# Designs tried in a protein design run: designed miniproteins, single chains, continued (3). Part 73

Each design is a single chain, and the fold is of that chain. pLDDT is the mean over its residues in the fold that is shown.

## One batch from the design tools (miniprotein)

Design m10513
Fold by ESMFold2-Fast:
Parts: structure tokens; C-alpha cells; sequence
Structure m10513 (fold): chain A 101 residues (1-101)
């Protein structure tokens, strides 16, 4: 577990807390964890820049969450931590939670 947390942090620069949530949700799959994080940050930044509708960007991320078979609880925990760390906007997180419910 520690070794995978260190790998994900080296690749992404995220906190230990967010890395642990991502790895728990992906059953230790560092590549899935990194891919999900990158898509979350990219989508949130695109919405902030007005590059498409929040609902469309959220739908793409929700499809990835479902394809990776993340639980709703694990996904919501990741999103809340990503907001706390200023990686995604509250607006984008709220849309994702709405579409996951």
C-alpha cells in the first residue's frame, strides 16, 4: 500500500490522503487512479475556462467512474478531498455528485 501511495504521489503531486482514497477506490490500480485524477482536473479546468457545458464534462467523468466500478461512496470521498485540495471546483464537484446519485 505505501509503495503504491508513493508512486501515485510522485506521478501526480497529490496529498497522501487523496492518493489513499484513489487507491482504495481502484483496488490499488495506480494507472486507473492517475487516469481518473487527470480526467477530473482536466474536466474541472475546462469548465472553469468555459470550454463546454459542466453537465457534458461531468458525464464523461461519471462514465469513467462507472467503467472502473468505483462505489458512489468512494467516488464522493475522492471528489470532496479534491475540492479541499483546490484540484477541482465546488461547482464541478456538485454536478458530479448529482449525476452519481
Amino acid sequence: ALKDVEKLRKLTGVSVELAELLLKATNGDVEKAKSLLNDLVMASNAVEKGAGEVSEWAKKVVMKIKSYELSVDDAVAILNQAVKEKLISVHFKDELVLQLS
Scores: mean pLDDT 87

Design m10514
Fold by ESMFold2-Fast:
Structure m10514 (fold): chain A 95 residues (1-95)
Amino acid sequence: SMEERKKQLIAALEGAVKLLEELFEKAKPYLSEEEQEELEKKLEEFKKEVKKAIEEIEKAKSEEEFNEVMEKLAKELTKKYLELKQEIEEAVKKS
């Protein structure tokens, strides 16, 4: 059902946030204070985008609306997740 798919998607988005938070915490000992502040700001921006995405998912009243939200989220959030993950990993390698 659409409601089950919404719950699964929300859980996946919350899981992605937790994975980035865990990656950042593990990275902290290898980062300068300036790198920590910059990456923390980017992580907070990602979390705000996820919160907005969850609100859009919850507001979808039809399969068509839900599919439109899914297509938007697949492009925007997946790319941002991978970019932030790479930035954290590269910062550790350079430190």
Scores: mean pLDDT 85

Design m10515
Fold by ESMFold2-Fast:
Structure m10515 (fold): chain A 70 residues (1-70)
Amino acid sequence: SAKLAEERAARAAAVAKYGKNGPIPEELLSPEQREVAREIGLTLRRIGDDIDAALAAGKPPSSEPIPLVK
């Protein structure tokens, strides 16, 4: 439960520091950190799509730039 304990502690610290106006854990991140997290998410999504397309084609995903719509 380390992840939940850390999230709860971060939320409690934000409530103590910024008040009780609905601090959301995701909003505790700076705009820069949120942008980086979004970019990582998009990259992981693209890698997942490439793997899925390569599995459908029977080829390794890192070797060929095959269109995903195939």
Scores: mean pLDDT 60

Design m10516
Fold by ESMFold2-Fast:
Structure m10516 (fold): chain A 88 residues (1-88)
Amino acid sequence: GTLTIHADTSTRENALALAKILRLADSAECETSNIGKIKADTSNPVNAEKLAEILEKSEWATCTATGLPDAELEIKDLNEGLALAVLL
């Protein structure tokens, strides 16, 4: 399936939560505040790590991720373990 994620990446916690979800995906397409549109084959861990680095430098990101359940999620002002709840 395809998971759609809207994230406020201005906090490191939210950016890391998004990155963790994307590492579980087969591929991701993200639009970010700093770079614009990025497409990555996240089945390759090197690509997943590079995407995570870009997301940590953005203020917001909207991503579509394949290989995950069909859903739409918002990541906003997450604290600690709350980020892990979205990894289902």
Scores: mean pLDDT 74

Design m10517
Fold by ESMFold2-Fast:
Formats: structure tokens, sequence, C-alpha cells
Structure m10517 (fold): chain A 63 residues (1-63)
């Protein structure tokens, strides 16, 4: 998982170019839960949890 986490950190920077899509998912209503499941896939639940954790940690660490 640690190695994957580091990869996500770099992917986030790349995702900036496609930030619009990422923001669109977050901007979505309650459908976000279902939407993300379709996008990431049920099997990728672990990735979903990791992403959420990273986002939270980044926000908390943000000065």
Amino acid sequence: MLLRLSGYLSSIADAEDAGLKFSEIERGPTITSTRVSFLVGEDDEEKKAIIRRVVRNVVEEEL
C-alpha cells in the first residue's frame, strides 16, 4: 500500500490537468457514491479508501 500511496501522490499532480473531471465527481450530489463505484469499480474499493485517506491527510497537513 505504501508504494501505491506514493504513486497516487504523483498521479494527483498529473490529475491537475484533468482536475475538472475530479472536481466534477466531488461536485456531484449523493450520486457521488454510486458514480465513484462505477468509475473505480467495486473491486477497487481499496483504492477508493486510500484516495480518501490521502486527501484527508493532505488537507490536515496543509498549512
Scores: mean pLDDT 43

Design m10518
Fold by ESMFold2-Fast:
Structure m10518 (fold): chain A 82 residues (1-82)
Amino acid sequence: SLEEVIKAAKELLEEFKKDPTTPDSLIKAAERVLKKLEEGMSVEEIIEEAVKEGNRLELQVVAMILRKAGLLELARRVSSLL
């Protein structure tokens, strides 16, 4: 569900912030993805936009969020776009 994906995105962002080795670019990408989800964008719309823009960091973050949410098949498909 969207609620599970938003929860996974929040958890991933907190994990990134707790790890001092996480690049700021990855934290910012996670913040952007979370904002888009909270603003009502679907996961599919976020993936399509990131692909169109060539935004590999957002695709990587989306794959990590989907894996954390237990959406393993969709996570594998997104990872194949990297």
Scores: mean pLDDT 86

Design m10519
Fold by ESMFold2-Fast:
Structure m10519 (fold): chain A 74 residues (1-74)
Amino acid sequence: SMTPQQQRLLDAIRRAFEEGGGRISREELKEVLREEFPDMSDEEIDAVVDTLDVDKDGYISLEEYREVVSPPVE
């Protein structure tokens, strides 16, 4: 099972993809995470974004997001 914080994080990312047409920039994702989780440090936000930006082109696709979350973490 996901923690409430993990579920909220995944929901925020999914919403950003819905608004971005299946792709979001690193900067847009950082803004979403910062607004949703004001207690999250810049280092934590960067770690999440870096994990999702698999191809390192500055954009995160819905496919990359699915790759990261596709097996449950339990």
Scores: mean pLDDT 70

Design m10520
Fold by ESMFold2-Fast:
Structure m10520 (fold): chain A 93 residues (1-93)
Amino acid sequence: GLRDLTAAELSKFPEALKILKRFSPRAVNLLVPPTAENCGRLAMYLLLEAAAHGCTLPIPSVGGISCVLSKYEIEASVSEVQQIVELLELCSK
């Protein structure tokens, strides 16, 4: 699975965290609230929700994350989505 990130790592992705917090309240199937300590788990739930909603684009990718956010009616800029992609790639290491 994806690893949890440190507070120092999370502080580098403020726009990603802002969007992920907006995603969580609209994702009915998310079981874990978005916190700094469980951001990796939130990223895993984002990936599982993408699969459940039939997103066929690669994740992590700008297109894949944009597809998920659009299904939950969450607006995000390309730069905000790019920070989410970078955060997910870091969680995968």
Scores: mean pLDDT 62

Design m10521
Fold by ESMFold2-Fast:
Structure m10521 (fold): chain A 80 residues (1-80)
Amino acid sequence: SIEEIKKEFLEKLKKIADENIYESLESAVDEIVELIKNKTPKEEIKSLMDKYIEIMKDKKLPEEVIELFEEFRKKVLEEI
C-alpha cells in the first residue's frame, strides 16, 4: 500500500538525514500521498516527484538521501 511505502521511506530517512531534511521530505511525501488519495493523474505525480529530485540535486542534498527518494518514487509509480 502507499501508506506502507511512505512509512518505510520515512523510517529509512530518519536514520540518514538531519531534522531539517527529514521535515522537508516528510512534507513532500505527505503532499504526494494526498495527491494520490485525490486521484491525481499518474503523470502529474511522476512530474512532481521528478521536480523534487531536481530540487534535491540543486540543493546538493546527500546522495544517499536522493537515492532513497528515487527508490520511493519507483515504489509509488509501481503501486499507482
Scores: mean pLDDT 87

Design m10522
Fold by ESMFold2-Fast:
Structure m10522 (fold): chain A 65 residues (1-65)
Amino acid sequence: SMKELVEKAYEQGKKDAEAGRSGEEITRQAAKLRQEMIKAGMSLDDALSITSAYIRGYFEALGEK
């Protein structure tokens, strides 16, 4: 399940880049989602893995790190 969540987050990041969302929006949303995941009982490590994959997918689709 964790691997599937990470893969889906990565693909969502790529999709959001193609939709024209800004890097500032993506970074703010990732931080908010991470906080919500932790508050809901997810470990910091798991929340970081998911939100980092989302950010990575976004910047990879833009051709930037």
Scores: mean pLDDT 84

Design m10523
Fold by ESMFold2-Fast:
Structure m10523 (fold): chain A 85 residues (1-85)
Amino acid sequence: VKEEAERYAKLAKEDPRKAAIHTVALSVRAVGDYLDGKKEEAGRDFAVAAAIERAMGNEKSADFYLKKAEELGAKPEDIEYAREL
Protein backbone atom coordinates (compact mmCIF):
# COMPACT_ATOMS: atom_id res chain seq x y z
CA VAL A 1 0.00 0.00 0.00
CA LYS A 2 2.66 2.56 1.02
CA GLU A 3 4.85 2.19 -2.09
CA GLU A 4 1.90 2.09 -4.49
CA ALA A 5 0.04 4.93 -2.74
CA GLU A 6 3.14 7.18 -2.77
CA ARG A 7 3.63 6.60 -6.50
CA TYR A 8 -0.04 7.36 -7.24
CA ALA A 9 -0.10 10.40 -4.93
CA LYS A 10 2.74 11.86 -7.01
CA LEU A 11 0.79 11.00 -10.18
CA ALA A 12 -2.31 12.76 -8.77
CA LYS A 13 -0.35 16.03 -8.51
CA GLU A 14 1.25 15.65 -11.97
CA ASP A 15 -1.66 14.11 -13.93
CA PRO A 16 -5.03 14.09 -12.08
CA ARG A 17 -6.86 12.42 -15.00
CA LYS A 18 -4.48 9.47 -15.04
CA ALA A 19 -4.72 9.23 -11.24
CA ALA A 20 -8.54 9.15 -11.50
CA ILE A 21 -8.32 6.28 -14.01
CA HIS A 22 -6.09 4.36 -11.58
CA THR A 23 -8.61 4.93 -8.76
CA VAL A 24 -11.36 3.39 -10.92
CA ALA A 25 -9.08 0.47 -11.89
CA LEU A 26 -8.22 -0.15 -8.21
CA SER A 27 -11.90 -0.15 -7.20
CA VAL A 28 -12.68 -2.70 -9.97
CA ARG A 29 -9.72 -4.84 -8.86
CA ALA A 30 -10.90 -4.58 -5.22
CA VAL A 31 -14.40 -5.83 -6.17
CA GLY A 32 -12.82 -8.73 -8.10
CA ASP A 33 -10.58 -9.62 -5.15
CA TYR A 34 -13.58 -9.50 -2.79
CA LEU A 35 -15.62 -11.82 -5.04
CA ASP A 36 -12.62 -14.22 -5.14
CA GLY A 37 -12.56 -14.25 -1.30
CA LYS A 38 -9.41 -12.11 -1.13
CA LYS A 39 -10.82 -9.63 1.38
CA GLU A 40 -7.45 -8.36 2.66
CA GLU A 41 -6.27 -7.65 -0.91
CA ALA A 42 -9.59 -5.90 -1.65
CA GLY A 43 -9.13 -3.79 1.48
CA ARG A 44 -5.61 -2.79 0.39
CA ASP A 45 -6.87 -1.79 -3.08
CA PHE A 46 -9.53 0.46 -1.53
CA ALA A 47 -6.94 1.97 0.84
CA VAL A 48 -4.73 2.90 -2.14
CA ALA A 49 -7.77 4.35 -3.96
CA ALA A 50 -8.53 6.45 -0.85
CA ALA A 51 -4.95 7.78 -0.80
CA ILE A 52 -5.15 8.78 -4.49
CA GLU A 53 -8.50 10.58 -4.03
CA ARG A 54 -7.15 12.43 -0.97
CA ALA A 55 -4.04 13.49 -2.92
CA MET A 56 -6.38 14.89 -5.61
CA GLY A 57 -8.38 16.80 -2.97
CA ASN A 58 -11.49 14.60 -3.29
CA GLU A 59 -12.02 14.17 0.45
CA LYS A 60 -15.54 12.68 0.25
CA SER A 61 -14.45 9.99 -2.24
CA ALA A 62 -11.34 9.32 -0.14
CA ASP A 63 -13.51 8.84 2.99
CA PHE A 64 -15.83 6.49 1.07
CA TYR A 65 -12.96 4.27 -0.13
CA LEU A 66 -11.31 4.34 3.31
CA LYS A 67 -14.55 3.14 4.92
CA LYS A 68 -14.71 0.29 2.39
CA ALA A 69 -11.09 -0.64 3.18
CA GLU A 70 -11.92 -0.78 6.91
CA GLU A 71 -15.06 -2.89 6.28
CA LEU A 72 -13.02 -5.42 4.25
CA GLY A 73 -10.34 -5.81 6.94
CA ALA A 74 -7.44 -3.81 5.55
CA LYS A 75 -4.52 -3.76 7.99
CA PRO A 76 -4.61 -0.82 10.46
CA GLU A 77 -1.21 0.36 9.18
CA ASP A 78 -2.55 0.57 5.59
CA ILE A 79 -5.60 2.53 6.79
CA GLU A 80 -3.44 5.00 8.74
CA TYR A 81 -1.15 5.45 5.74
CA ALA A 82 -4.15 6.26 3.50
CA ARG A 83 -5.35 8.87 6.02
CA GLU A 84 -1.93 10.60 6.24
CA LEU A 85 -1.48 11.16 2.50
Scores: mean pLDDT 75

Design m10524
Fold by ESMFold2-Fast:
Structure m10524 (fold): chain A 84 residues (1-84)
Amino acid sequence: SMELLEEGERLLREAKEGVRREAARADQVIARMDALRDRALASTPEEARRLGDEAAVYAAASGASVETVQKLREGIELLVEAAQ
């Protein structure tokens, strides 16, 4: 669904903005999020979710807020749904 893709992309953009404000090594976190976005659309749903969890853990460990991490997780889930 294009609507799921658009909402997923919106949530990832908002998560990146949160990471820039909140996280240490924000450039590295954002690079992982961008790589994950591309892989989520090309991978199996299980692999995409696993990569999403890894990126979320890394963002949280780098100091991203609960809200920012939640937007990252939700964005990836919507992208996975859009790819099905």
Scores: mean pLDDT 80

Design m10525
Fold by ESMFold2-Fast:
Structure m10525 (fold): chain A 110 residues (1-110)
Amino acid sequence: AAERAREGGEEAAEAGTPEGARKAGEEAARGGLRAARASKSGVNSASAGVSGISGGASGWLGYRSGTEEKAREGARGAGLSAEGAAHAGDGEGSEEAARGGEEMARAGKE
């Protein structure tokens, strides 16, 4: 899941369109926000939440600036959020982060 999220986000970033970067940023931010909300217990869950927030912030910056580099940072954040959520046992948060990466890839191809 985490690897797929990173690959999808990187592919979206490489597409290089401002509209693709915007959508990629929105999906990364959504995935990060979901992971943060799911972070309710234990140090590992807290770590997943922090990673989700960082990924969401990078995605938002990509969305606002429309830059490939910021969109790629958002994709990496989504991948890290998925890994953190998986380590915390938060399958739903991991799925949302991975989904965000896949949507980034799809948006970049449009």
Scores: mean pLDDT 53

Design m10526
Fold by ESMFold2-Fast:
Structure m10526 (fold): chain A 103 residues (1-103)
Amino acid sequence: SDKFDAEFEKLVKEVSDLLKKAGDYETEGAKASFGEDGEALKQKYLQEAKKLEQEADRLVKEFQERYPGAADAIEREYEKVRAEQQAARDKATAAALAEAKAS
């Protein structure tokens, strides 16, 4: 239905934005490990990333509860988004760590 498609597209965008922001925090946490107070600052960034990932999981679960007949399709799209964002995080973190070591 048009309503489901529109809400699903909005969910995918919101979840992608949350997971991207979580990845940005993980990248900052990795860079922080080379600086003053590195371990404490890294843990703070990882906690912020975890909160954003938990919010993404909550939004997906609530959407599956509203559309139980589409729960498997919603889960498959979420797994795809998570995989794409993890690949982006790995690349960004590797680049940031290489730059930090060169400085």
Scores: mean pLDDT 86

Design m10527
Fold by ESMFold2-Fast:
Structure m10527 (fold): chain A 71 residues (1-71)
Amino acid sequence: SMVDVFNQVSGALRAYLRDRHPQFTDQQVDEIVARTRKRVEETQHEFKDPSLYLQEIADILRREVERALRE
């Protein structure tokens, strides 16, 4: 499932955010990752191609980063 893929990559997503957005606090990084997880759980899409899960997770993460930057 997309949630399973998210759980496998969540550590890498945190590392990515710290590397690409060093201006975010640890709390903000945790909030972005938590919001991304919530959106992944709400999406509930089943794809035949597992690579599409990574693309969807990346798109959700990008939207949550943009939202955090506006705050």
Scores: mean pLDDT 79

Design m10528
Fold by ESMFold2-Fast:
Structure m10528 (fold): chain A 98 residues (1-98)
Amino acid sequence: DLEKKLEEIEERYKELLEQLRAERRDDAVEALEKYVKPGIEKARENAEKNPELAELYVKKGVGKALLELARRTPEASEETIKRLEEELKKIEEKIKEL
């Protein structure tokens, strides 16, 4: 059930956010709040009308958060950043087609 999956995603988001705060990963907390939280909210808005679109909004939020964190990490390779950009582009293109 999609409603149950969204509840599980929201609980995991809260647990991850609490863990990252405990680890003092302020950069990761900010990225999650900036990108993942709005992605989950858009997923909830679309869950009944388009379940595929709902899943893609969650993936888009996660992808944006990961890309932001990679760009802010001096040790992140250009190859890693490029792969994250390519995966995010694929997700955004799928959203446009739905």
Scores: mean pLDDT 82

Design m10529
Fold by ESMFold2-Fast:
Structure m10529 (fold): chain A 76 residues (1-76)
Amino acid sequence: NLEEAKKFVKEAFKEAGLNPSDETIENAAELIVKLVKEGKTLEDNPAFQALFKSKDPKTRKFAEAVKKAYEKYVKS
């Protein structure tokens, strides 16, 4: 559910040393819940694929943190 996804997103961002806004955490959690419900992955999202290919290390770190949260949510 959304609250579990938010928990995994918060934990993944903390582990990555990132300090995102509450809105960013909520948007990432909502995306994860929607993708899992639809049987899709983060890699199926073109916008998210662009984040992984970013030259900005912080943007790439953000994308990796969301992917880690997605993997934890799928396993839970």
Scores: mean pLDDT 80

Design m10530
Fold by ESMFold2-Fast:
Structure m10530 (fold): chain A 87 residues (1-87)
Amino acid sequence: MEDEQKALELARKASPVFAERLRELIEKAKQYIDEGKKTGKEAEYFNKAKSYMSEAVELAREVSPEIAEQVAELLDKFMEKKYKEKK
């Protein structure tokens, strides 16, 4: 299972409402990474994607502090993977 999908599974166990918001933020991050690759503005769009991931982690802390650290780690791995694929 991909890291972002594992984060969504953890979020669903804590709060279905949070899981839906996390899914939207991950989808936006993926769209921005793809758009950056397509337009040649990879650094700019990757930074925008990072902003959505930071928002997701803050939401996790507000909704379920107990899973926030695990979600943060999984989202960090997701972003690192996308960064390495860019090289």
Scores: mean pLDDT 77

Design m10531
Fold by ESMFold2-Fast:
Structure m10531 (fold): chain A 59 residues (1-59)
Amino acid sequence: SDDDILQAGLNAISAGPDQGAEQLRREAASLGLSPEELIDRLESLGYTPLAQGLRRLLA
């Protein structure tokens, strides 16, 4: 659901800069998504600042 996608993104960003990328990969995998797919879905739902923060974790 959209709430599950939002919670996954929030969990990843809350893990901090050193663990956030690994957490994002785990959260996305639990939903059957890639990290990039999860980020794109968050942006589509209007959570643009969160999506941008998560993209920085993957860079």
Scores: mean pLDDT 87

Design m10532
Fold by ESMFold2-Fast:
Structure m10532 (fold): chain A 82 residues (1-82)
Amino acid sequence: VEEEVEKLIKEGEELAKQGKYLEALEKYEKAIRLLADNGLVGSELYERAVKGAAEVLRKLGMPEQAEAVLEMAERVREKYAP
């Protein structure tokens, strides 16, 4: 799971670097879903994927959506943190 997630995050980062923000967002969303489905919402990979998605949303002119994603991740982290 972590290896697959890391690959998705790297692909998203590369797509964002190329200005392909919608494609990058899809990669980050897939990574976030895989991490959530496997109980890894507090991991470094989860934070990396969430930050990537938020940055891409800002580039797409959706700063309110970017803040919503970060806020949701913060609430999830608080709920599942030891």
Scores: mean pLDDT 77

Design m10533
Fold by ESMFold2-Fast:
Structure m10533 (fold): chain A 64 residues (1-64)
Amino acid sequence: AARAAMAEGLRLAGQGAPLEEALAAAEAVARLSERDRAIFRVAYYVLQGRLDEARALMEEAGLL
């Protein structure tokens, strides 16, 4: 369920959707845990080439 939700949100992100809109689309498919939401935000910034912001979020979420 979470993978399908993340895939839908990241599809919108690839089309230039804002983070909150892409995340809302993901959560319309399936409820995301706090950890899954953090992973989604990291993936969103990576897709946009915002690697410094992605790294900061990974550190804050305890993924590093």
Scores: mean pLDDT 78

Design m10534
Fold by ESMFold2-Fast:
Structure m10534 (fold): chain A 67 residues (1-67)
Amino acid sequence: SEEQQRKEYLLLAMEIALELRHELGDDFEALAEAIRRALREAGVPEELLDPLVSEVVEWLKEMLELE
């Protein structure tokens, strides 16, 4: 389903963000661009890139605030 596919893309974006944060740290501009590129390479539709990147970057910021 479309909902399930969206969830899978979000999980992929979260995994990518966690890996990239170890290299880029608090450079959220570089993180957002790197995540966008990785999602595009993974075949995520263009119309979902901006929403997914925004959502995962915000999630990552919240997660880092809790640690």
Scores: mean pLDDT 80

Design m10535
Fold by ESMFold2-Fast:
Structure m10535 (fold): chain A 90 residues (1-90)
Amino acid sequence: SEQIQQLKARAELVITSALEYAKKAEEAGLSDIAQRLRELADETQKEYDDFLKRYKESPSQELIDQMEQKIQEAEQRVLELLREAREKLN
């Protein structure tokens, strides 16, 4: 349950941060980066929803490990998009 709670918190942070940064990127005229951040938020939500559905049907450590990997990759993509936005604004 602790591990599932951590995954939920991390997924929510990725989604919320990506949408917040997408709004800021759009306001700065970085529409392509804003779109990629919105797509990342949508992808993360869908992957988390699929994970919860699968986990409720058949709980396994393998599903948790797969979701942890997907969340870690999403967290890295947010950071990369923020770096790209920063470079374009300098």
Scores: mean pLDDT 89

Design m10536
Fold by ESMFold2-Fast:
Structure m10536 (fold): chain A 93 residues (1-93)
Amino acid sequence: TKTTQAPTVEITEVAKKGSPSSKGAIASGIVTFPKTKNKATGTATAEAAGSTGTTTVTEDAEPITLRADVELPAELIGKEVKVVVKGTLTETE
């Protein structure tokens, strides 16, 4: 098994209203990994304003784009928040 860690990325994003079914605000972090020759599982964790969101995607020899959404209190809608995103890619032989 081969594990690749993406650099930690810090972005400032304006928190947006979530989907119609969501009661709060959402901030998102994105990590992209290039195509691997083997099946790979990517995990991205985003943290903003003390809240954490994690996304995991498995693809077979395809590029992996991970969007980790962090759910925030509704009062943060329209406010700038710092989003810290960490990504890890684990390639299976």
Scores: mean pLDDT 73

Design m10537
Fold by ESMFold2-Fast:
Structure m10537 (fold): chain A 98 residues (1-98)
Amino acid sequence: MSPEVQELLKKAAQAIQNEDYEKAIELFEEAIKAAEKGSKVRKQALMQLAEAYVMMEKYEKALEVYEELLEEVKDDPAERKMIEKRIAFVKEEIAKKK
């Protein structure tokens, strides 16, 4: 992991602890842009970004991020199953708001 991506993830985690989800989202998006596609650190940043959107109840945005993550973990059946369960949860929450 590059030192820059590590520092962005550390700052994003601190923003989550402070319940500053908007700042956390910006930092995770910067980390995702800086990280190589398919890298472990990019997948971690995508997961945390999706969870930050869930905490803000922005379920449609969370769904978009989980679907992007699912494309990057297509070769890992266990991670895929976990993400598919999170997608199902988010879709259920969207349906409840109709």
Scores: mean pLDDT 83

Design m10538
Fold by ESMFold2-Fast:
Structure m10538 (fold): chain A 75 residues (1-75)
Amino acid sequence: MNFSEAVKKAREAIEKGDFEEAIKYLKIARDNVPEDLTEEQRQKIIDNLKKAIESAKQHNQEEALKYLDKAVRGE
């Protein structure tokens, strides 16, 4: 599963309130961050995915989606 597919599945899981499935796909996305990015871009994506995972563990749908979107944008 590539980064884009994992992000899509994580978003779908968060939107339907399946936080266990969301955490699974967020971890897959974290482990599949593209190699052709700069170190700074990779760190930003990983840090935001870690925050999305923590938000999903707390069942905070709004925060999980916010951090997932920041990860996708490299913010």
Scores: mean pLDDT 86

Design m10539
Fold by ESMFold2-Fast:
Structure m10539 (fold): chain A 74 residues (1-74)
Amino acid sequence: KEELIEEGVERILAAADPENPIEVLAAAVYATILRRTEHYEKLAEDSREIAATSSNPTVRRMAEILAETTEKLL
């Protein structure tokens, strides 16, 4: 469980462009949500919705990683 969470965190952080402060902040927020959530089903559903509706490809990628990680924790 902890290994899957840390792998997901590293993938989310790596998806951000380090020269883009908004992407870095988004990655930090999503990584924190993944580390602290106890509601994996809801987080997987919400993350899939963000991945489907977001116009930002980096946000979509982060949401996809978050959904994949939370689905493995179910």
Scores: mean pLDDT 81

Design m10540
Fold by ESMFold2-Fast:
Structure m10540 (fold): chain A 81 residues (1-81)
Amino acid sequence: MEEVQRLYEETLEVVRRGLELAEKAMEDPRTAEEGRRLKDELGKEYVGAIAAYGRGNLKVMEERLRRARELLERAEELVRE
């Protein structure tokens, strides 16, 4: 349980940061479409993390964190362009 909770909290923080960057990307017409896509994908990982935490599924939580981190990296690259 404690490990699942730790990954859950980490996933929420990664999603929060990714959403902030995706919103910044949406302010630039050149990146707005990709920013909206990232926001949608991050929202799905947020909902998935809540479900995985409720089930106590460590493997699914690890997958959600991995995907959230990939989305955060994409958002960081998009904002730096």
Scores: mean pLDDT 85

Design m10541
Fold by ESMFold2-Fast:
Structure m10541 (fold): chain A 71 residues (1-71)
Amino acid sequence: SEIDEINKEIEKLLKENTPEGYEKAEELLDKLVKKMKAYVAKTADEKTAAEINKKLEEQLKETKEYLEKKK
């Protein structure tokens, strides 16, 4: 699936251990979260979607902070 392809590319970029690789991984993480939010909007009620989206944003922020420290 498209999500699986994005995850595979992120894993490859992280393994490269380069500042450019980490920057590209952060861009792909933004793309991934955007697609996940779109899926949630189609499949969940508004209240459930809001809760899931909040957790997705929190996880995205934490992951980006982690990757930024690796640069």
Scores: mean pLDDT 81

Design m10542
Fold by ESMFold2-Fast:
Structure m10542 (fold): chain A 84 residues (1-84)
Amino acid sequence: GLSPEQAQQRIAELQVRLDKDPDDSVSWFQLGQMHDQLGRYPEATEAYRKAIELDPDNKDALDNLAVLYQMQDPELSEELRSKL
């Protein structure tokens, strides 16, 4: 895992990348991971959703999104995991 300072630096770098290429699904997934590591769950959820919208085959993004939904809707989380 990254330190909080390293995660913040990576977020800044990813935001610059996404400003130039907003359809980069990999960068959206990585942005979600960085926000997730910082406990920024709404931002992580948004980034993971965008990653999945651009690349529905990103199982890791879907699994991570399911974990975040587990806090609010465990049944939806299980359904998401079961489909991919």
Scores: mean pLDDT 79

Design m10543
Fold by ESMFold2-Fast:
Structure m10543 (fold): chain A 74 residues (1-74)
Amino acid sequence: MLEEIAEEVAKEMGISLEVAKLIAELVLKDPNITAEELAKAVEEKLGEKISVEKAAKAKLLISKLILEYEEEKL
């Protein structure tokens, strides 16, 4: 699940797989996390600069994919 979501997000958003995976992990743990918090976490953990707009779009896509997987009761 997490890797599949991260791969799809990375391709759609044009971001690295590592960034997409971190965002997916954080959204899975806290669906209410803000795009600003996500951008900050990416900078602090990976040293990568990502815009809040990109983080927001990635979060939206990840949230949609997580809901689809949640229906299966992971």
Scores: mean pLDDT 78

Design m10544
Fold by ESMFold2-Fast:
Order: C-alpha cells, then sequence, then structure tokens
Structure m10544 (fold): chain A 70 residues (1-70)
C-alpha cells in the first residue's frame, strides 16, 4: 500500500498532467478545478499526513477530471 507521501506525490503529478492538457485545450474551468483540488489536497496532507483515504479520494477526482479532458 502506498504511503500518504507517495499518494500526495502521485496526486501532484496527476494535477501537473491535468494542467498541461487543460492549457493545450484552453480549458479555463479545468485549470480552475485543478487549482481547487490542489488546495484541498495540500490542506488534507498537511492536516493529516498519515490519512491515505482522503488522498486516495482526491486522486480519484483528479483522474476523473483528466479522463473528461481526454
Amino acid sequence: MKSAEELFKEFIELLDKISEVAEEKNDVEALKKAKELFEEGLSLYEKNPNDTKGLEEMIKEAEKLLKELE
């Protein structure tokens, strides 16, 4: 099972990918949503650095956003 640190790193890498695709498509709403996800994920990680559940849910939401951009 991945640690919270590994999950947060995966989450950031996923958000970077979303931002790249959204910029190529000029999708301002996707960029805004990625920023909101980043702020929420950062807050969760800083408050509960051992809480993998919250980070896994954030990763799923980011994966869904990336899928919708494809």
Scores: mean pLDDT 80

Design m10545
Fold by ESMFold2-Fast:
Structure m10545 (fold): chain A 74 residues (1-74)
Amino acid sequence: MERDVLVALLEIYLAILKINNEPQEAIDLVRKAIDAVEAGDFETAAEYLRQAAKLVDPETAAFLRHLADEVLRF
């Protein structure tokens, strides 16, 4: 997966968090994950996604954890 495609996927997930009215702290962490991906820091991006997963509902949390694993495979 190219970096631009990964960033686009993260932005889609950020929009889902906003639509679901998830905590602002979780939204901010996903935004930091996007910034880390753009900087090429995939380990930090995965950590931010895992931190966000702790703040959201279980279904959204599972999704964010899966996304963290995908970021680490880049």
Scores: mean pLDDT 81

Design m10546
Fold by ESMFold2-Fast:
Structure m10546 (fold): chain A 95 residues (1-95)
Amino acid sequence: GAVELAKKALELAKSSDEEKQIEAGELAIEAAKKATSENADLILEALELLTKSENEEVLRLALEAAVLLRKATSDREVILKAIGLELQAIGRLIE
């Protein structure tokens, strides 16, 4: 389910391997499309790790997942955290 996607995304996001971080970003996007109150925090934790990457593909995937999470939720705290992560990813992509 959506919670299991978010858990796997977080596990892979903890890796220093860029290929695993890309997979984490793709799974975070899928989890964000099915965002619930139970999986939103797990997605946010994964994105906090991915937005620290220097890899442009990882940053682009993290940005997309944050945008999708923000659109999928009505939770103001989750929306504000997602906006912060969008700005962090954009800042790193611009350099």
Scores: mean pLDDT 87

Design m10547
Fold by ESMFold2-Fast:
Structure m10547 (fold): chain A 84 residues (1-84)
Amino acid sequence: MKDVQFTTDQMQNIADYMKSGQKDIPKAKSYAQSLIDSKSPVQQGVGRTALYYIQKAEDGDFKTATDNIQKNADDMKDIAKQVK
């Protein structure tokens, strides 16, 4: 489904913002919030999960938060490859 690919790309964008360093946390938060504000329950779920880990990064666990967001993006890419 187009929705799975689109949602996977959105999670990867958040992972990329986190990987570019702490200076991009505000961009990652804005992107996650835009997903939460969407009308798609799937996108809202992705946004809430990302925002949770971004908050953990702000609380001092940047590496674990970044690794978890990237793992979610990778897991979603694997699912997207299986759904053809």
Scores: mean pLDDT 71

